# Designs tried in a protein design run: designed miniproteins, single chains, continued (2). Part 96

Each design is a single chain, and the fold is of that chain. pLDDT is the mean over its residues in the fold that is shown.

## One batch from the design tools (miniprotein)

Design m7323
Fold by ESMFold2-Fast:
Structure m7323 (fold): chain A 84 residues (1-84)
Amino acid sequence: SIEDIPKLSKEELLKRFAYALLNGDKELVDAIIEYLKKSDDLNLKREVAKMLRELSKITDDPLVKEAYEKVLKILPPELRAEVE
């Protein structure tokens, strides 16, 4: 549930995000990205961006491509350089 996002551990949030992508749950994907945008956890942002980068190499799924573009836009410039 979207209401549970702030209660999740980093590992739980990554699993929830992967599930949302797998199920085509755009609303949950967008909600997690909005939570990520407000977070100060740079390690979480890095891990999400790297996961999306790797997925975007092996799939043409529009939801994955859109999520990757959105996540790159919320990364600090130095962190964006690490994951691009």
Scores: mean pLDDT 83

Design m7324
Fold by ESMFold2-Fast:
Structure m7324 (fold): chain A 69 residues (1-69)
Amino acid sequence: MSKEERIKEALEKAGVLLVLGRPREEAIRVLQKAGLSRRKAEEAVEIIERGIREGKGREGFEKAMKLVS
């Protein structure tokens, strides 16, 4: 699996965890396991959370993908 594919799958899983109300730290951990630094994982989670809150989950996901690519 490519690095990009691993990161994309991790972001999708993190997004699902956040939508389900799981702790932020679980989403961060999933992203770190995919190869993101803690700082980038925290930034990606923040972007996804903001997207979910604003009803723009897809746009938030796309912004997080662009950040980590």
Scores: mean pLDDT 81

Design m7325
Fold by ESMFold2-Fast:
Structure m7325 (fold): chain A 87 residues (1-87)
Amino acid sequence: MLSPAEIVDAALALRAEAEARARAEGWPEEDINTLLGAILGYTWELQTHPLEVTRAAFERMLATLADRPRLRAELERIWAELEARIA
């Protein structure tokens, strides 16, 4: 299991990569802000709650993004990557 500091470092790296890609692909600023906020929120949850609890919250949030398929897909990708680094 990664330390809280290592989880934060991994999340910041993934956040920077996601921001650069979203800007290069011409995403609306609102979607970029939502993406970056969700990455930080997920990172906070992983530090304070079990993975299963964090995953359940993640699934509920994705259900609200049915009208934003690109944002949803990128969030799923980043959270899967964070989970893989923690496991």
Scores: mean pLDDT 75

Design m7326
Fold by ESMFold2-Fast:
Formats: C-alpha cells, sequence, structure tokens
Structure m7326 (fold): chain A 71 residues (1-71)
C-alpha cells in the first residue's frame, strides 16, 4: 500500500476510534476500527489507488489506531 493511502486510512481510523472509545468495549472498538479500515482500503482499491488489500497491513493500522487512542 502506498504510504499516502496508509496514512489516510490511519488518520480516519484514529478519528473513528476517538469518537467511539466511550461507547464500545476495547474488543468491540478494535473490531469496529478494523471494519472501518477495511472499508477504506476496499474503497482505495475501487478508486485504483491500490492493487490489492493487504489484510495484515490493514489489521496493523487498526491495532495502532486503537492503541494510540486507548494507550
Amino acid sequence: MPEEVREEIYKEAVKFAKEMKDKLSEEELLLAVEAVAYQLAYQAKQQGKIEAVDVAEVEEIARKAVKEVLE
């Protein structure tokens, strides 16, 4: 995944995690953030910005976003 696309997904994941952290458990928050990160990655693929969705990379972005918000 290009760095610009990765950074954009990460920023949106962090924003979503901040909005939802008080409404969801840590496990539910991680699953919700992963779902958002996958949605954004698939949108990037549809727009021709990436050739394939790397599952491990998307899940790492989601984990880092949740960790940043919850520490």
Scores: mean pLDDT 84

Design m7327
Fold by ESMFold2-Fast:
Structure m7327 (fold): chain A 65 residues (1-65)
Amino acid sequence: SVSENAALYTGGVLLLEALGARLLERTPDRWVFGMEVDGEELEQAREAAALMSRASGRRVEVVLL
């Protein structure tokens, strides 16, 4: 739908940032988020990113800083 990408952009970014991730890179094909915290929060952020990738058809990934 027309609003679906906007919802993924805003909602997905807010979700990952709430988990402690920050956006490092955004291109049409890929979003890369960085985390300064490892362990459980990093695992949750990676799971969220995988769901966003599947829902949006783009590559979304999280790296440990």
Scores: mean pLDDT 75

Design m7328
Fold by ESMFold2-Fast:
Structure m7328 (fold): chain A 74 residues (1-74)
Amino acid sequence: SMEDKIIEGIEKYHEEVKKEVEELAKKDPEAARRSLASALRFLQHLIAEHADNPRLVAVLERIRAELEELLKRV
């Protein structure tokens, strides 16, 4: 379905962003923290805007949790 393709795209994009942030954290931890904080703020807005789509919200909430965990390690 189109929803499945969108979710797959979001997952793939998240993995790419995670790798880029992990590499940035090795060179500039403060820039990595700022990038993660910005991404988390954006995700919070997306979750609120899509509250009527439980499947998409579940994916976004998992991504948010993973980014929050990464922020604690930077």
Scores: mean pLDDT 85

Design m7329
Fold by ESMFold2-Fast:
Structure m7329 (fold): chain A 88 residues (1-88)
Amino acid sequence: NAQERADRLVAEIEGLLARMDELTAESKKLQKEYEKNKSKEVFDKLIDVGVEMIKLAVDLQVKYEEIRRLGDEEALARVEAMIAEHLA
């Protein structure tokens, strides 16, 4: 069932966006810590967060394109709304 697959992809994208929000908050905290301490350990953590963000963005793009290929316009609209909320 294409709808069940689309619903699963929407839920997975919701999880990816939530994780990206967490990493954005962590990145801001680490940036402030790095400015204060100039720690190489903190810098390495910033790079790790950046790499994880890129991986999540790629996974999000792949899942979005999969929903598009399924032709589920309702699922696509839900994902677009979630991304718009994330960017607000």
Scores: mean pLDDT 86

Design m7330
Fold by ESMFold2-Fast:
Structure m7330 (fold): chain A 81 residues (1-81)
Amino acid sequence: PAAAVARLQELAPAALAALSPETRARLLELSEQLEAAEDFEEKVALAEEMIELLAEAGHPELAAALGELLAAARAQYEAAA
């Protein structure tokens, strides 16, 4: 997970710079909602939208890294139940 987070931090700035202003605005909106969300299921739904948006915008590697982090978070949540 730490390595995936580090890779995400490395890839995100370049990917964001390459995105259209419209796509960047949507991604920032989703990121803001994710940060404000308190419910895990809501966070998952928002993260899924961000992953899909990045893949659609031509950044599948960044989308894959986010997907792995989401899967790890989901596994931890399920294990705690």
Scores: mean pLDDT 77

Design m7331
Fold by ESMFold2-Fast:
Structure m7331 (fold): chain A 85 residues (1-85)
Amino acid sequence: AAEVARRLVEELAEREVEEARAKGNKAIYTLTQRSDGSAEGVVLIEENGKRLLSTFRAEVRPDGTLVLVERRPGQPPVTRELALP
């Protein structure tokens, strides 16, 4: 379960970095697995001399629901609930 959260966050962070770099911006990400089994990805983007932060957090609930929270600069937070197979 924790590995599913980690892989999802890693995929989202990698895509965010690739999109930023495709636009000519510098971008890197860090991935953290927390002791509670949640995973957090932090993407740092340098755009027009500004440093912008996107965060992706995934948590697996005991009922098998995966909760994903996406935060991007200038956008409202997006929360998704996904049923694990």
Scores: mean pLDDT 80

Design m7332
Fold by ESMFold2-Fast:
Structure m7332 (fold): chain A 59 residues (1-59)
Amino acid sequence: GAEEAAKEAEEVAREARERGHHGAYATGLMGAKDALETGDAESARKGKEAALRLIEEGE
């Protein structure tokens, strides 16, 4: 559900923050918040995927 997807996106955002990836942190959090606000799990999934890609790119 949206809460589970948001939790996963927040986990990725937390790891990004600890590693200094500010873009990934912001992206993961935005996806998580959008999912919790709208009930759309896809928002969190997209945010998580984008955050993971940004981490790989060093952003």
Scores: mean pLDDT 84

Design m7333
Fold by ESMFold2-Fast:
Structure m7333 (fold): chain A 91 residues (1-91)
Amino acid sequence: MEAKQRVREMLEAYLEANRDQFTDEEIEELRRQLEEQLAQLDPELAEAVVRAMEIQRRYRDDPQKKQELLDQLSAEFADAGAEAEARVAAA
């Protein structure tokens, strides 16, 4: 639950920073799409999304460090992807 709430807060911060790039209707649609995605995300995928957004925001001015951390995150969740695929096959 906390990871999903953090993603919502990050979207709101992004929309506030880029308000002039979106219409009110587009903002509402983006919020709706995020809620639909968050409803479908398992905890592992929700955590990966939050961590990716946090890395991208924190290391925006350090592209090499950002890429290294994103590569580590991708490697970490490659195993989670295999586990999720196995769960889907079992259903």
Scores: mean pLDDT 65

Design m7334
Fold by ESMFold2-Fast:
Structure m7334 (fold): chain A 86 residues (1-86)
Amino acid sequence: SRAIREPGQEMVKQAEELLKHVEEGNDVASREALGRGLDAVMSLTGLTGEQAGEVFSAAGKAIAEGKTREEVMESAVNKAEEVLNS
């Protein structure tokens, strides 16, 4: 399903996985998490490339700040709106 809830949850999950694997020095798992996270951002927002990277980075930053999953998703959506100039 490409409903907003599922891509949002997948984005948060892959951002958490990316941070974990980066701390572990696992380059392969880090790249896989990044790819899946960017795919989730594309499914959620329609953004690709650099813009998708900015949205995913906003999710990762919110996780690093100890925010809830709901707040992480809100941070990513807010960043997507900034990128879309809405």
Scores: mean pLDDT 79

Design m7335
Fold by ESMFold2-Fast:
Structure m7335 (fold): chain A 66 residues (1-66)
Amino acid sequence: GEEKRRRFEDDIFDGVLALRRAVMETVGVDPDEIERVLREMELRRLLERGEISQAEYDRELRRLRE
């Protein structure tokens, strides 16, 4: 079912975000840059899932870059 696929995708994506954060923290990337990158990844996933529109995605990205 769609719900089961979505849950599995969420679990995989959460793992990817956790690994990405850990690597960037270990390398000493700026905390603001880490937060921005991880949030952009989350927004892209929401867009791909159809939970937000393209216009909402563009607005949220603009907010993150301010």
Scores: mean pLDDT 78

Design m7336
Fold by ESMFold2-Fast:
Structure m7336 (fold): chain A 92 residues (1-92)
Amino acid sequence: MASEKELELFEKFAKIAKEYGLSSEEVQLLLAVAYYKFFVAPDASFDEALEALLERYPEAPVPSPEQLKKMKEVFEEHEELLKELLKLLAER
């Protein structure tokens, strides 16, 4: 069973994703970029983290400018929530 804290963080993030109109694919990419930045390369910018992921997976589809704008806005406005959510997932 998910803990109440896990459910609360997922619910908050789901509301944010809905407000910004993020697709499931955009959410997955955003979480991957955030994980890389927070836990692999903490000194990297969002753009540097995204570039590193795309370089590592060159066959992955490159996000459109509109997708990048949405993901970057969520990252900048909700960085603390993303960090806490990913930290919770990493502590398993």
Scores: mean pLDDT 75

Design m7337
Fold by ESMFold2-Fast:
Formats: C-alpha cells, structure tokens, sequence
Structure m7337 (fold): chain A 83 residues (1-83)
C-alpha cells in the first residue's frame, strides 16, 4: 500500500532529523548509540521490503529514506568516534 509506505517513510525521515539533533546534544551514551544503529538498520530493511511490494511509485521516496538513514548513521558513527 503506497499510502502506508508514505506514512512510515515520512515518519522515518522526520524522526531521523530529530534523532540527529539529540545525538549532537550528547543525549545518548555509547551503548545507546550502538543500539540505535542496529535499530535504524532494521527499520530501513523493513521500509526497503515494503517499498519493493509497492513497486516503482515508492522508489523516489525510498531514495529519500536511504539518504536520511545514511545521514543518521553518519551522525551516530561520528559521535561514537568521539567517545
């Protein structure tokens, strides 16, 4: 369902920006950041699977989700390197 995918994708993108802000405010411990990394990778996998079931109409939004995931993982990895 394209509408279902759109809702979860938009939420993921919005949440990613909020989480990056929280990471930059030093709100997470090292262990919490490592758990967050695993959680984000899992969430992206589910979104990728859902997008494949929707088909070509989901591809542009999936690219935005991938970009948000990559930004969030970069922020996590940068903060982990500081700890």
Amino acid sequence: DLEEFKEVADTFISDSDTVIDLINQNRFSKEELERLKTQIEGQYGLLEELAKKVGPEAEPLLEKVKAAKDRLLAAINKKLAEL
Scores: mean pLDDT 86

Design m7338
Fold by ESMFold2-Fast:
Structure m7338 (fold): chain A 69 residues (1-69)
Amino acid sequence: MSKEELIRQAEEDIRAAEELLPEAEAGNVSAQVAAALLADGALYLLEKAGAPEELIERARELRDRALAA
């Protein structure tokens, strides 16, 4: 998987996690777990790809929000 493919996959995972976040924050445990896993996976891919810090921070914030819900 190329650096560009890693970033693209991570951006897809971030979008999926963002779509689940309202339900996660409303107390849906399944949505919390799914959003956290997607955001954590995206963070791993972005760090591996050496992606821009802004994008890494977005994934990290998303993971933390899902875990805090």
Scores: mean pLDDT 82

Design m7339
Fold by ESMFold2-Fast:
Structure m7339 (fold): chain A 62 residues (1-62)
Amino acid sequence: SSGFERYVKVSEELLKLYEEGKKEGLDKAIQLLYERRQEVSFDPREYGIARAWYEIAKQDKE
């Protein structure tokens, strides 16, 4: 689905930003995921998963 494709792309961008040490960019990317959840047939559960991934990554690298 289109929503799933966008989710995967943003998730990949999140990982790249984190690897570059741009934690502030992760917050913005999560916000973009939330906004896209409203516009596409994006499962709200997928947003929750991305959010959880972000929290884990943030804790692991802080």
Scores: mean pLDDT 54

Design m7340
Fold by ESMFold2-Fast:
Structure m7340 (fold): chain A 81 residues (1-81)
Amino acid sequence: SLEEALRALGFSDEEIALAREAAEREGLPFEHIAGGLLWLRSQGLRSGAEISAAELAEALGVSRRVARTAIRVWDELQRRR
């Protein structure tokens, strides 16, 4: 599952819950936001400033709105650590 993949890459249950809340708030599928977070972690990024929403959207075949939301969630999670 996507949640198991997120845990395998070091995301906590609290961080996964925050990603679900962000997806619901924006009216986006959780699986798309989760895919964005998996990709951002795999790239070894320290912050969302190291990638553009256009690059993420193209890499995963998702909308730019999904990409921007995933990057915002990623940045929020980095600030909480």
Scores: mean pLDDT 81

Design m7341
Fold by ESMFold2-Fast:
Structure m7341 (fold): chain A 66 residues (1-66)
Amino acid sequence: SPVDELQLEAAREKLLIVADALGEGYERGKGKSREERQRIIDEAMREANERNAQLTKEEQERLAKL
């Protein structure tokens, strides 16, 4: 259904945001200390989680109009 397709699309987008954040964090952490790598990953994940929370809100608003 159109609702199921929108939910699947949103889930894929959220997954890609996490994957991109982890990949970027890994690249930025190369050659760094364990503590600095953890800080970089934590920062990237915080930004990804904030973006995904925004997308969840937008998804809920779109579904409410269907």
Scores: mean pLDDT 82

Design m7342
Fold by ESMFold2-Fast:
Structure m7342 (fold): chain A 57 residues (1-57)
Amino acid sequence: MAEELREKARELIFESADLTVKGMLYFAKGDRKEAEKYFAEANKHGREAEALLAQAR
């Protein structure tokens, strides 16, 4: 159902935000490789959320 897809997308968006914050912390510490991993994971979650929102239409 569309509402269930939107709820799941919202959870993925929050997870993406948390991963982005973690990536920013590693970047600030000078660990660019670790930061890039978290940013890549955040982008993955964001992309999945977009796909679910598209299906909810």
Scores: mean pLDDT 82

Design m7343
Fold by ESMFold2-Fast:
Structure m7343 (fold): chain A 93 residues (1-93)
Amino acid sequence: SWLERWREILLSLGLSEEEAEKVVEVIESLNLPNNIISPKDLAEMLKKLADDPELAAKLETIYRMAANENLEVSVDDMERTLAELQRLGEELR
């Protein structure tokens, strides 16, 4: 599922299993009609993560890196961002 893809990407980006599961549960709770996270959806996610400011900050950073030209994030945008970060990591070694 697209949520399972999100979880695997978040884990690959360095989130813990607990952090990744919490983010995926928040995404699922939004009942997104098109599986795309808009800036409005991000704001709602950050409100739901108000009890975990470190995770909220990580998510905001990830969102800013993954956002497309419409300032939205799809799972494909997340996969692109992970691939770019992995490539940069290889070039710096």
Scores: mean pLDDT 82

Design m7344
Fold by ESMFold2-Fast:
Structure m7344 (fold): chain A 60 residues (1-60)
Amino acid sequence: SAMAAAERRAIAERTIATGERLLAEGRPVSAAVGYHEALEVAEGFPELQARAREGLARAR
């Protein structure tokens, strides 16, 4: 449903933001966990999946 999709998108965006914050704080291992969770939540949203993959590359 449109409402379920909007909620999933919001959760994925928030999870990506948490990963970005952790990476900025110098916590790449914690950031990687966050980006992996974001990838799962962002299933069906290719732009968000791309952002999560980019974050994972930076957390390596």
Scores: mean pLDDT 86

Design m7345
Fold by ESMFold2-Fast:
Structure m7345 (fold): chain A 98 residues (1-98)
Amino acid sequence: MKKEIEELKKKQKEADEAIEAGDYEKAYEILSEMYGVELEQVRALFETDETGEETPRARAFKRAAAAKELELLLGEDASSWSLEELEEYAREIAEKLK
């Protein structure tokens, strides 16, 4: 468990640093590896329409991924929660686990 958590933390830091540097493709590759999902699915989480707004598909994928992560990590049924509620709960849990 500790080795897996440290590896995940290292990958998360690398992804955050890539995003801050504007290297979104590198961040997508790291996140794809971390979650064990196809690179195209990770890209879909960040897709925008022609006006630069998040697409309904991207928002749905973000919500589904967050709900599944909460179910796997905490056993919580979050399928009815909004993306904002899922993100707030994830931050609260992260703070409690520090």
Scores: mean pLDDT 61

Design m7346
Fold by ESMFold2-Fast:
Structure m7346 (fold): chain A 60 residues (1-60)
Amino acid sequence: SKLAEEIREEEEKNIELFRAEVERIEKTLSPSQQEALRKAADGLLEIRRKRVEEELKALE
């Protein structure tokens, strides 16, 4: 589906921007805070991945 491809492309762009923000914030944090931020970021990305999968299923 063309719409499914467009959703994937937009999500990849959003993930890239999110990762850039996380990296920027990490540079201002202590090592323990960096670890907590990375764990939180990984959790959010996993939730987003599952959401995109559900959206794609709804299109099929």
Scores: mean pLDDT 81

Design m7347
Fold by ESMFold2-Fast:
Structure m7347 (fold): chain A 82 residues (1-82)
Amino acid sequence: SSTEQTIAAGAYALYLRKVKQISEEEAIKIAVNKYKISSDDVKLAMFILEQVLSEEDIVKLGKLAEKGDTNGALKIFKQSLS
């Protein structure tokens, strides 16, 4: 679903920014190209994830998103909310 792709894209952009020290603008472009989600939706997902997840959970989810494991990323996201 587009929701799984959007969560993965947002987490991937956050991971690139926080862990790989890529600029926010470049991280968003990389996530857009990988997941085919709009830049506005990636920005919204980044905002929501930063409000809801710890930095450790963002890194964990972002590593799964880097591998293209959208289902694994969604599972971690749901577990982090419990």
Scores: mean pLDDT 86

Design m7348
Fold by ESMFold2-Fast:
Structure m7348 (fold): chain A 75 residues (1-75)
Amino acid sequence: SNNDQLDNLIKTVQQGIEYAKQGDSRTGGALVADAARSLGLYDLARKAREAGSKGDTEEVIKLGEELIKRLEELK
């Protein structure tokens, strides 16, 4: 169902946030960016990838939390 797809995307973003919290901003940013791209949120995806590449763990977490909020609002 569409809700099952949204739940899977939320899990992917949560995993990305956890990687960033553990200091792996590149993996975290990539996971957040992948989820954002699947939703057509290309600006958020670009920002997550760039933040991850720069070691900006706080920005990766912030963008991931914003994306989770948007996904929950679609349920």
Scores: mean pLDDT 88

Design m7349
Fold by ESMFold2-Fast:
Structure m7349 (fold): chain A 111 residues (1-111)
Amino acid sequence: SELIRKVIELLKEKKWDEAIKLAQENDPSLVPYLVLAYAMLKKNYPDEEIEKAIELLRKDPNSLEFLPIVAEAFKGLSKEDLEELRKLARKVNAESIIDFLERLGVIEPLE
C-alpha cells in the first residue's frame, strides 16, 4: 500500500503528527498500527516487512500470529525506544497495547 509506505517514511523522519493525520484522513483503521510500525522501525525491520505485518494484522486482528508479531516487534527494545513508543501510543490512544505487553513481561516496565 502506498499509504502505508508513506506513513512509514513519515515515522522514520519522526513526523508523527503528519503520519497520524495522513492515516486518519485516508484510512483511520491504520492509526492503532502506527505504534507497531514504529517499534519495527526501531528494530531495523525492512519497510516491506513492516507493511506486510500491518496488512496481515489489519485483515485479521484475531489471527493467531497477532501476539507473536507484536511481541517480537517490542521484545528487546531499549528504555529510550520504549519511552518514544509510549509517547506515540498516547498520541494515537493505543497505550493499552503497550501496557498489555508490559504485563505479559514481553517488555520491561518504565519507571
Scores: mean pLDDT 76

Design m7350
Fold by ESMFold2-Fast:
Structure m7350 (fold): chain A 89 residues (1-89)
Amino acid sequence: MMRELAEEARRRGVEAARELWGRLRELAARVGVEAATELVERELGERLLPVEEEVTEALRELIEAGHEEEARRIHEEVMGIAAEAAAAL
């Protein structure tokens, strides 16, 4: 049942991205963009890399199963969250 894989990938990617970029915005408001970015970059590396790897594997499985459209939508949503956060900095 591929819907479960798509939902898992979306939750892992989208929710993790929202959490991490949300924290960056909050930190930037408190200590300034440069200091917040330096602090969060280390935490992003530790938390984001495992999530990105899991999301990438889940998207690859969706593509191999013929659900390319769903995989693209999930990827675009995750990238959109990161781009919006970066544009706000």
Scores: mean pLDDT 63

Design m7351
Fold by ESMFold2-Fast:
Structure m7351 (fold): chain A 59 residues (1-59)
Amino acid sequence: ADEAAVQAILDVYYSLPESARPAFLAYLERELAEGERDGVDPQRIANTRAAIERLRADL
């Protein structure tokens, strides 16, 4: 995964109010599932997966 891209996703998440964070995490999980299904942009899929894993470790 690209650390700068992963950090950008994390920065968006932590810039949100706590009440909005679960919806954003659900959005990321949906984007990951769709990207994996469609087999497009492996780098974006890897970055999204890494961001989700980092967020889940913090929750």
Scores: mean pLDDT 80

Design m7352
Fold by ESMFold2-Fast:
Structure m7352 (fold): chain A 72 residues (1-72)
Amino acid sequence: PQVVNVSADGTATATIDGVEETIVFTWPKPNEVGVAYSTTSGHTGFIVSNEDGKTALIYDTDTGQKFLAVKT
């Protein structure tokens, strides 16, 4: 999966279907499935947070792309 760095305010830049977009994350509890939203295209997806609270897997439901999010 692509690696994206999440800023302290919960924003990240990711390439979705070849387009660079800004994504806003609500960081879920460790090992909890949540939802990720793209602020530029309206994409939705699932977030699974790792137990350290610093990394999460994001699955975009519109494209099928996967991202590894890292909290900075």
Scores: mean pLDDT 70

Design m7353
Fold by ESMFold2-Fast:
Structure m7353 (fold): chain A 65 residues (1-65)
Amino acid sequence: GPSATQQLIARRELARGEAALARVRAAETDEESVKIAQEAGIVADNKEEAIARLERRIANGRALL
């Protein structure tokens, strides 16, 4: 299973991903959503894709805990 260090990193990345997802959901434009996703290391062309990719990243992060 994951080490204590890997779990700590996963928890921190999960928190960052959840914060980015909340910001993307609050964004009024695709441009703002894409920019927020890019800051979180996600490549997306629109808000729907940014949400889907962030949710997948969050789910993968939870699987490491």
Scores: mean pLDDT 83

Design m7354
Fold by ESMFold2-Fast:
Structure m7354 (fold): chain A 95 residues (1-95)
Amino acid sequence: SALEALFEAAYAEALAEGERRAEELYEELSKLLGLESLELRALAHILVGEELIARGRELLANARTEEERVIGEALIRAGEEMIERPLEELRAARA
């Protein structure tokens, strides 16, 4: 469906932009703290993921069209993935 295609496009765009912002945040945090770590990179991704979820929830709360709801849901999914993936990678690294 057109709405399904919109969700996939919005999700892909949100995830790509989120990844760029997370890497930029990691670089800033790494310089500030004088260290490089998987934990710090994970934190950067989690912080950006939480921001995407918050934005998606705000869009859903203010949505007046099905298209706006789909975009909000796509942002939440992208944010959830940005949180879950680095946490899983950290768990695997410590196993």
Scores: mean pLDDT 88

Design m7355
Fold by ESMFold2-Fast:
Structure m7355 (fold): chain A 94 residues (1-94)
Amino acid sequence: AEAARELVREAERELKEGVRKALKNEKEVKVAVEIVDREAEEAIAKGAGGGAMASAVKEAVLASPELSEKDKKIVVEIADEVIERAARRARELA
């Protein structure tokens, strides 16, 4: 549980940093960050890893009516990069 929580927090930080750097619309940045924070808390509650959390963020972003199609695509690309990094981290810790 402890190690899984740390990996989720790492993925949460990476997603939030990526969103803040890539998105130009401050309202959409706030929406995407709120999705990341919500999915991170849910992943921690479930004992899920960072990759699973990032996948949940991807699904929630695609379903959000508050994000433009352009910004959805950008956040999905960031989430895919975080999933790949989380998979590498999991292999390093195994």
Scores: mean pLDDT 84

Design m7356
Fold by ESMFold2-Fast:
Structure m7356 (fold): chain A 90 residues (1-90)
Amino acid sequence: SALVEAARARLAELLARFEAEAERIVATSDSLLDFQRKLNELYDRTLAEIRAILARIPDEAVRRALFREAVMQLAQARNKATAAKIKQLS
């Protein structure tokens, strides 16, 4: 459906923005603690935006499936940023 296609496009843009901001946090954070605080704030904001995008999808099963996909991709991006920060500090 057009709503699902629009949601997928918005989620892709949001995830790309998350990755770019996470890379900036890796580069600019002063410590592991500062990194974790900033990444957690970004994660929480991004999760709220995912929920807002998906709130427009009327089918609950489709909404749930898209949410699970987005959260998995978000977790992968978060893990990638964490690994990059650990490597930077090593």
Scores: mean pLDDT 90

Design m7357
Fold by ESMFold2-Fast:
Order: sequence, then structure tokens, then C-alpha cells
Structure m7357 (fold): chain A 109 residues (1-109)
Amino acid sequence: SMEELRKSIEDGLKRLKESAEELMKKLGLTEEEVEELFRDPEKALEVFRKMYPEITEEQAQLIAGLMAAALKSDDPEFREKYFEIVKKALSENLPEEEIWKQLKELLEE
């Protein structure tokens, strides 16, 4: 059901936020710095490589993006927009590249 999907997404975002906060604590990052890392893939690589030496730039940007999304999950407006992206992705069978593009656009707002 749509209610079960919404609950699953909300539960997922809550767990992601807990993971993001723990990673921020380990790396000494603020919320502002996480948003900066998402916008600067090279800087994200330098920061995350300290903990994950074999990480790629693409993986570092993805981690920074997921952390930024998790930190914004307390905002009901962001959460609703995120849910609409996931719902559209599932209903229209969107490719991963298009889903990531939609998420990037949401995070850049």
C-alpha cells in the first residue's frame, strides 16, 4: 500500500540520518560542510578517503548526497518531495541515473 511505502521510506531516512550523524561525528563534519562536500566531489573524495582509502570520487559524492538528504529528512517539505521522487521512480520504472538526477536537483534547492 502507499501508506506502507511511505512508512518504509520514513524508517529508511531515519536510519540513514542516524548513520549520517555517526559518520559526521567520526569525520568532524558540520551540516554545512556535508552540503559543501555534495557540491564539491573532489573535496568529498579527500575527506572520505581518510576513512575509506579505496573510495572513488563517484562513491564519495553519493555518500555526501545521501548524508545531505538524511539531514534534510526532518523537514516535512523535503520529505514529501523525496517521497514523490521515489513514488515516480517506482511507478515509471525510472533508470538509476534519472533518479539520481532528480535527487541532486532536490538537494540543490
Scores: mean pLDDT 79

Design m7358
Fold by ESMFold2-Fast:
Structure m7358 (fold): chain A 68 residues (1-68)
Amino acid sequence: SPQTERQIQLEEAKKGFSILSLKVEGDLQIRLNPQQADAIKAKMDKEIDDVDKDQKKKIAAIKQAGLR
């Protein structure tokens, strides 16, 4: 339905913003401590993966609720 589609778009937009924020913070941390760049990237990649998994669960729940 149009309402379900709009809810999914909002969740996708929130995910995009969260990932962008993590990437900006990670880049700034790398610039401050370049010797720790690999560790910072690994932490950022894990946090991005966690955000992706959480949002996929939320979108699946929205789709399931909208199926009826």
Scores: mean pLDDT 83

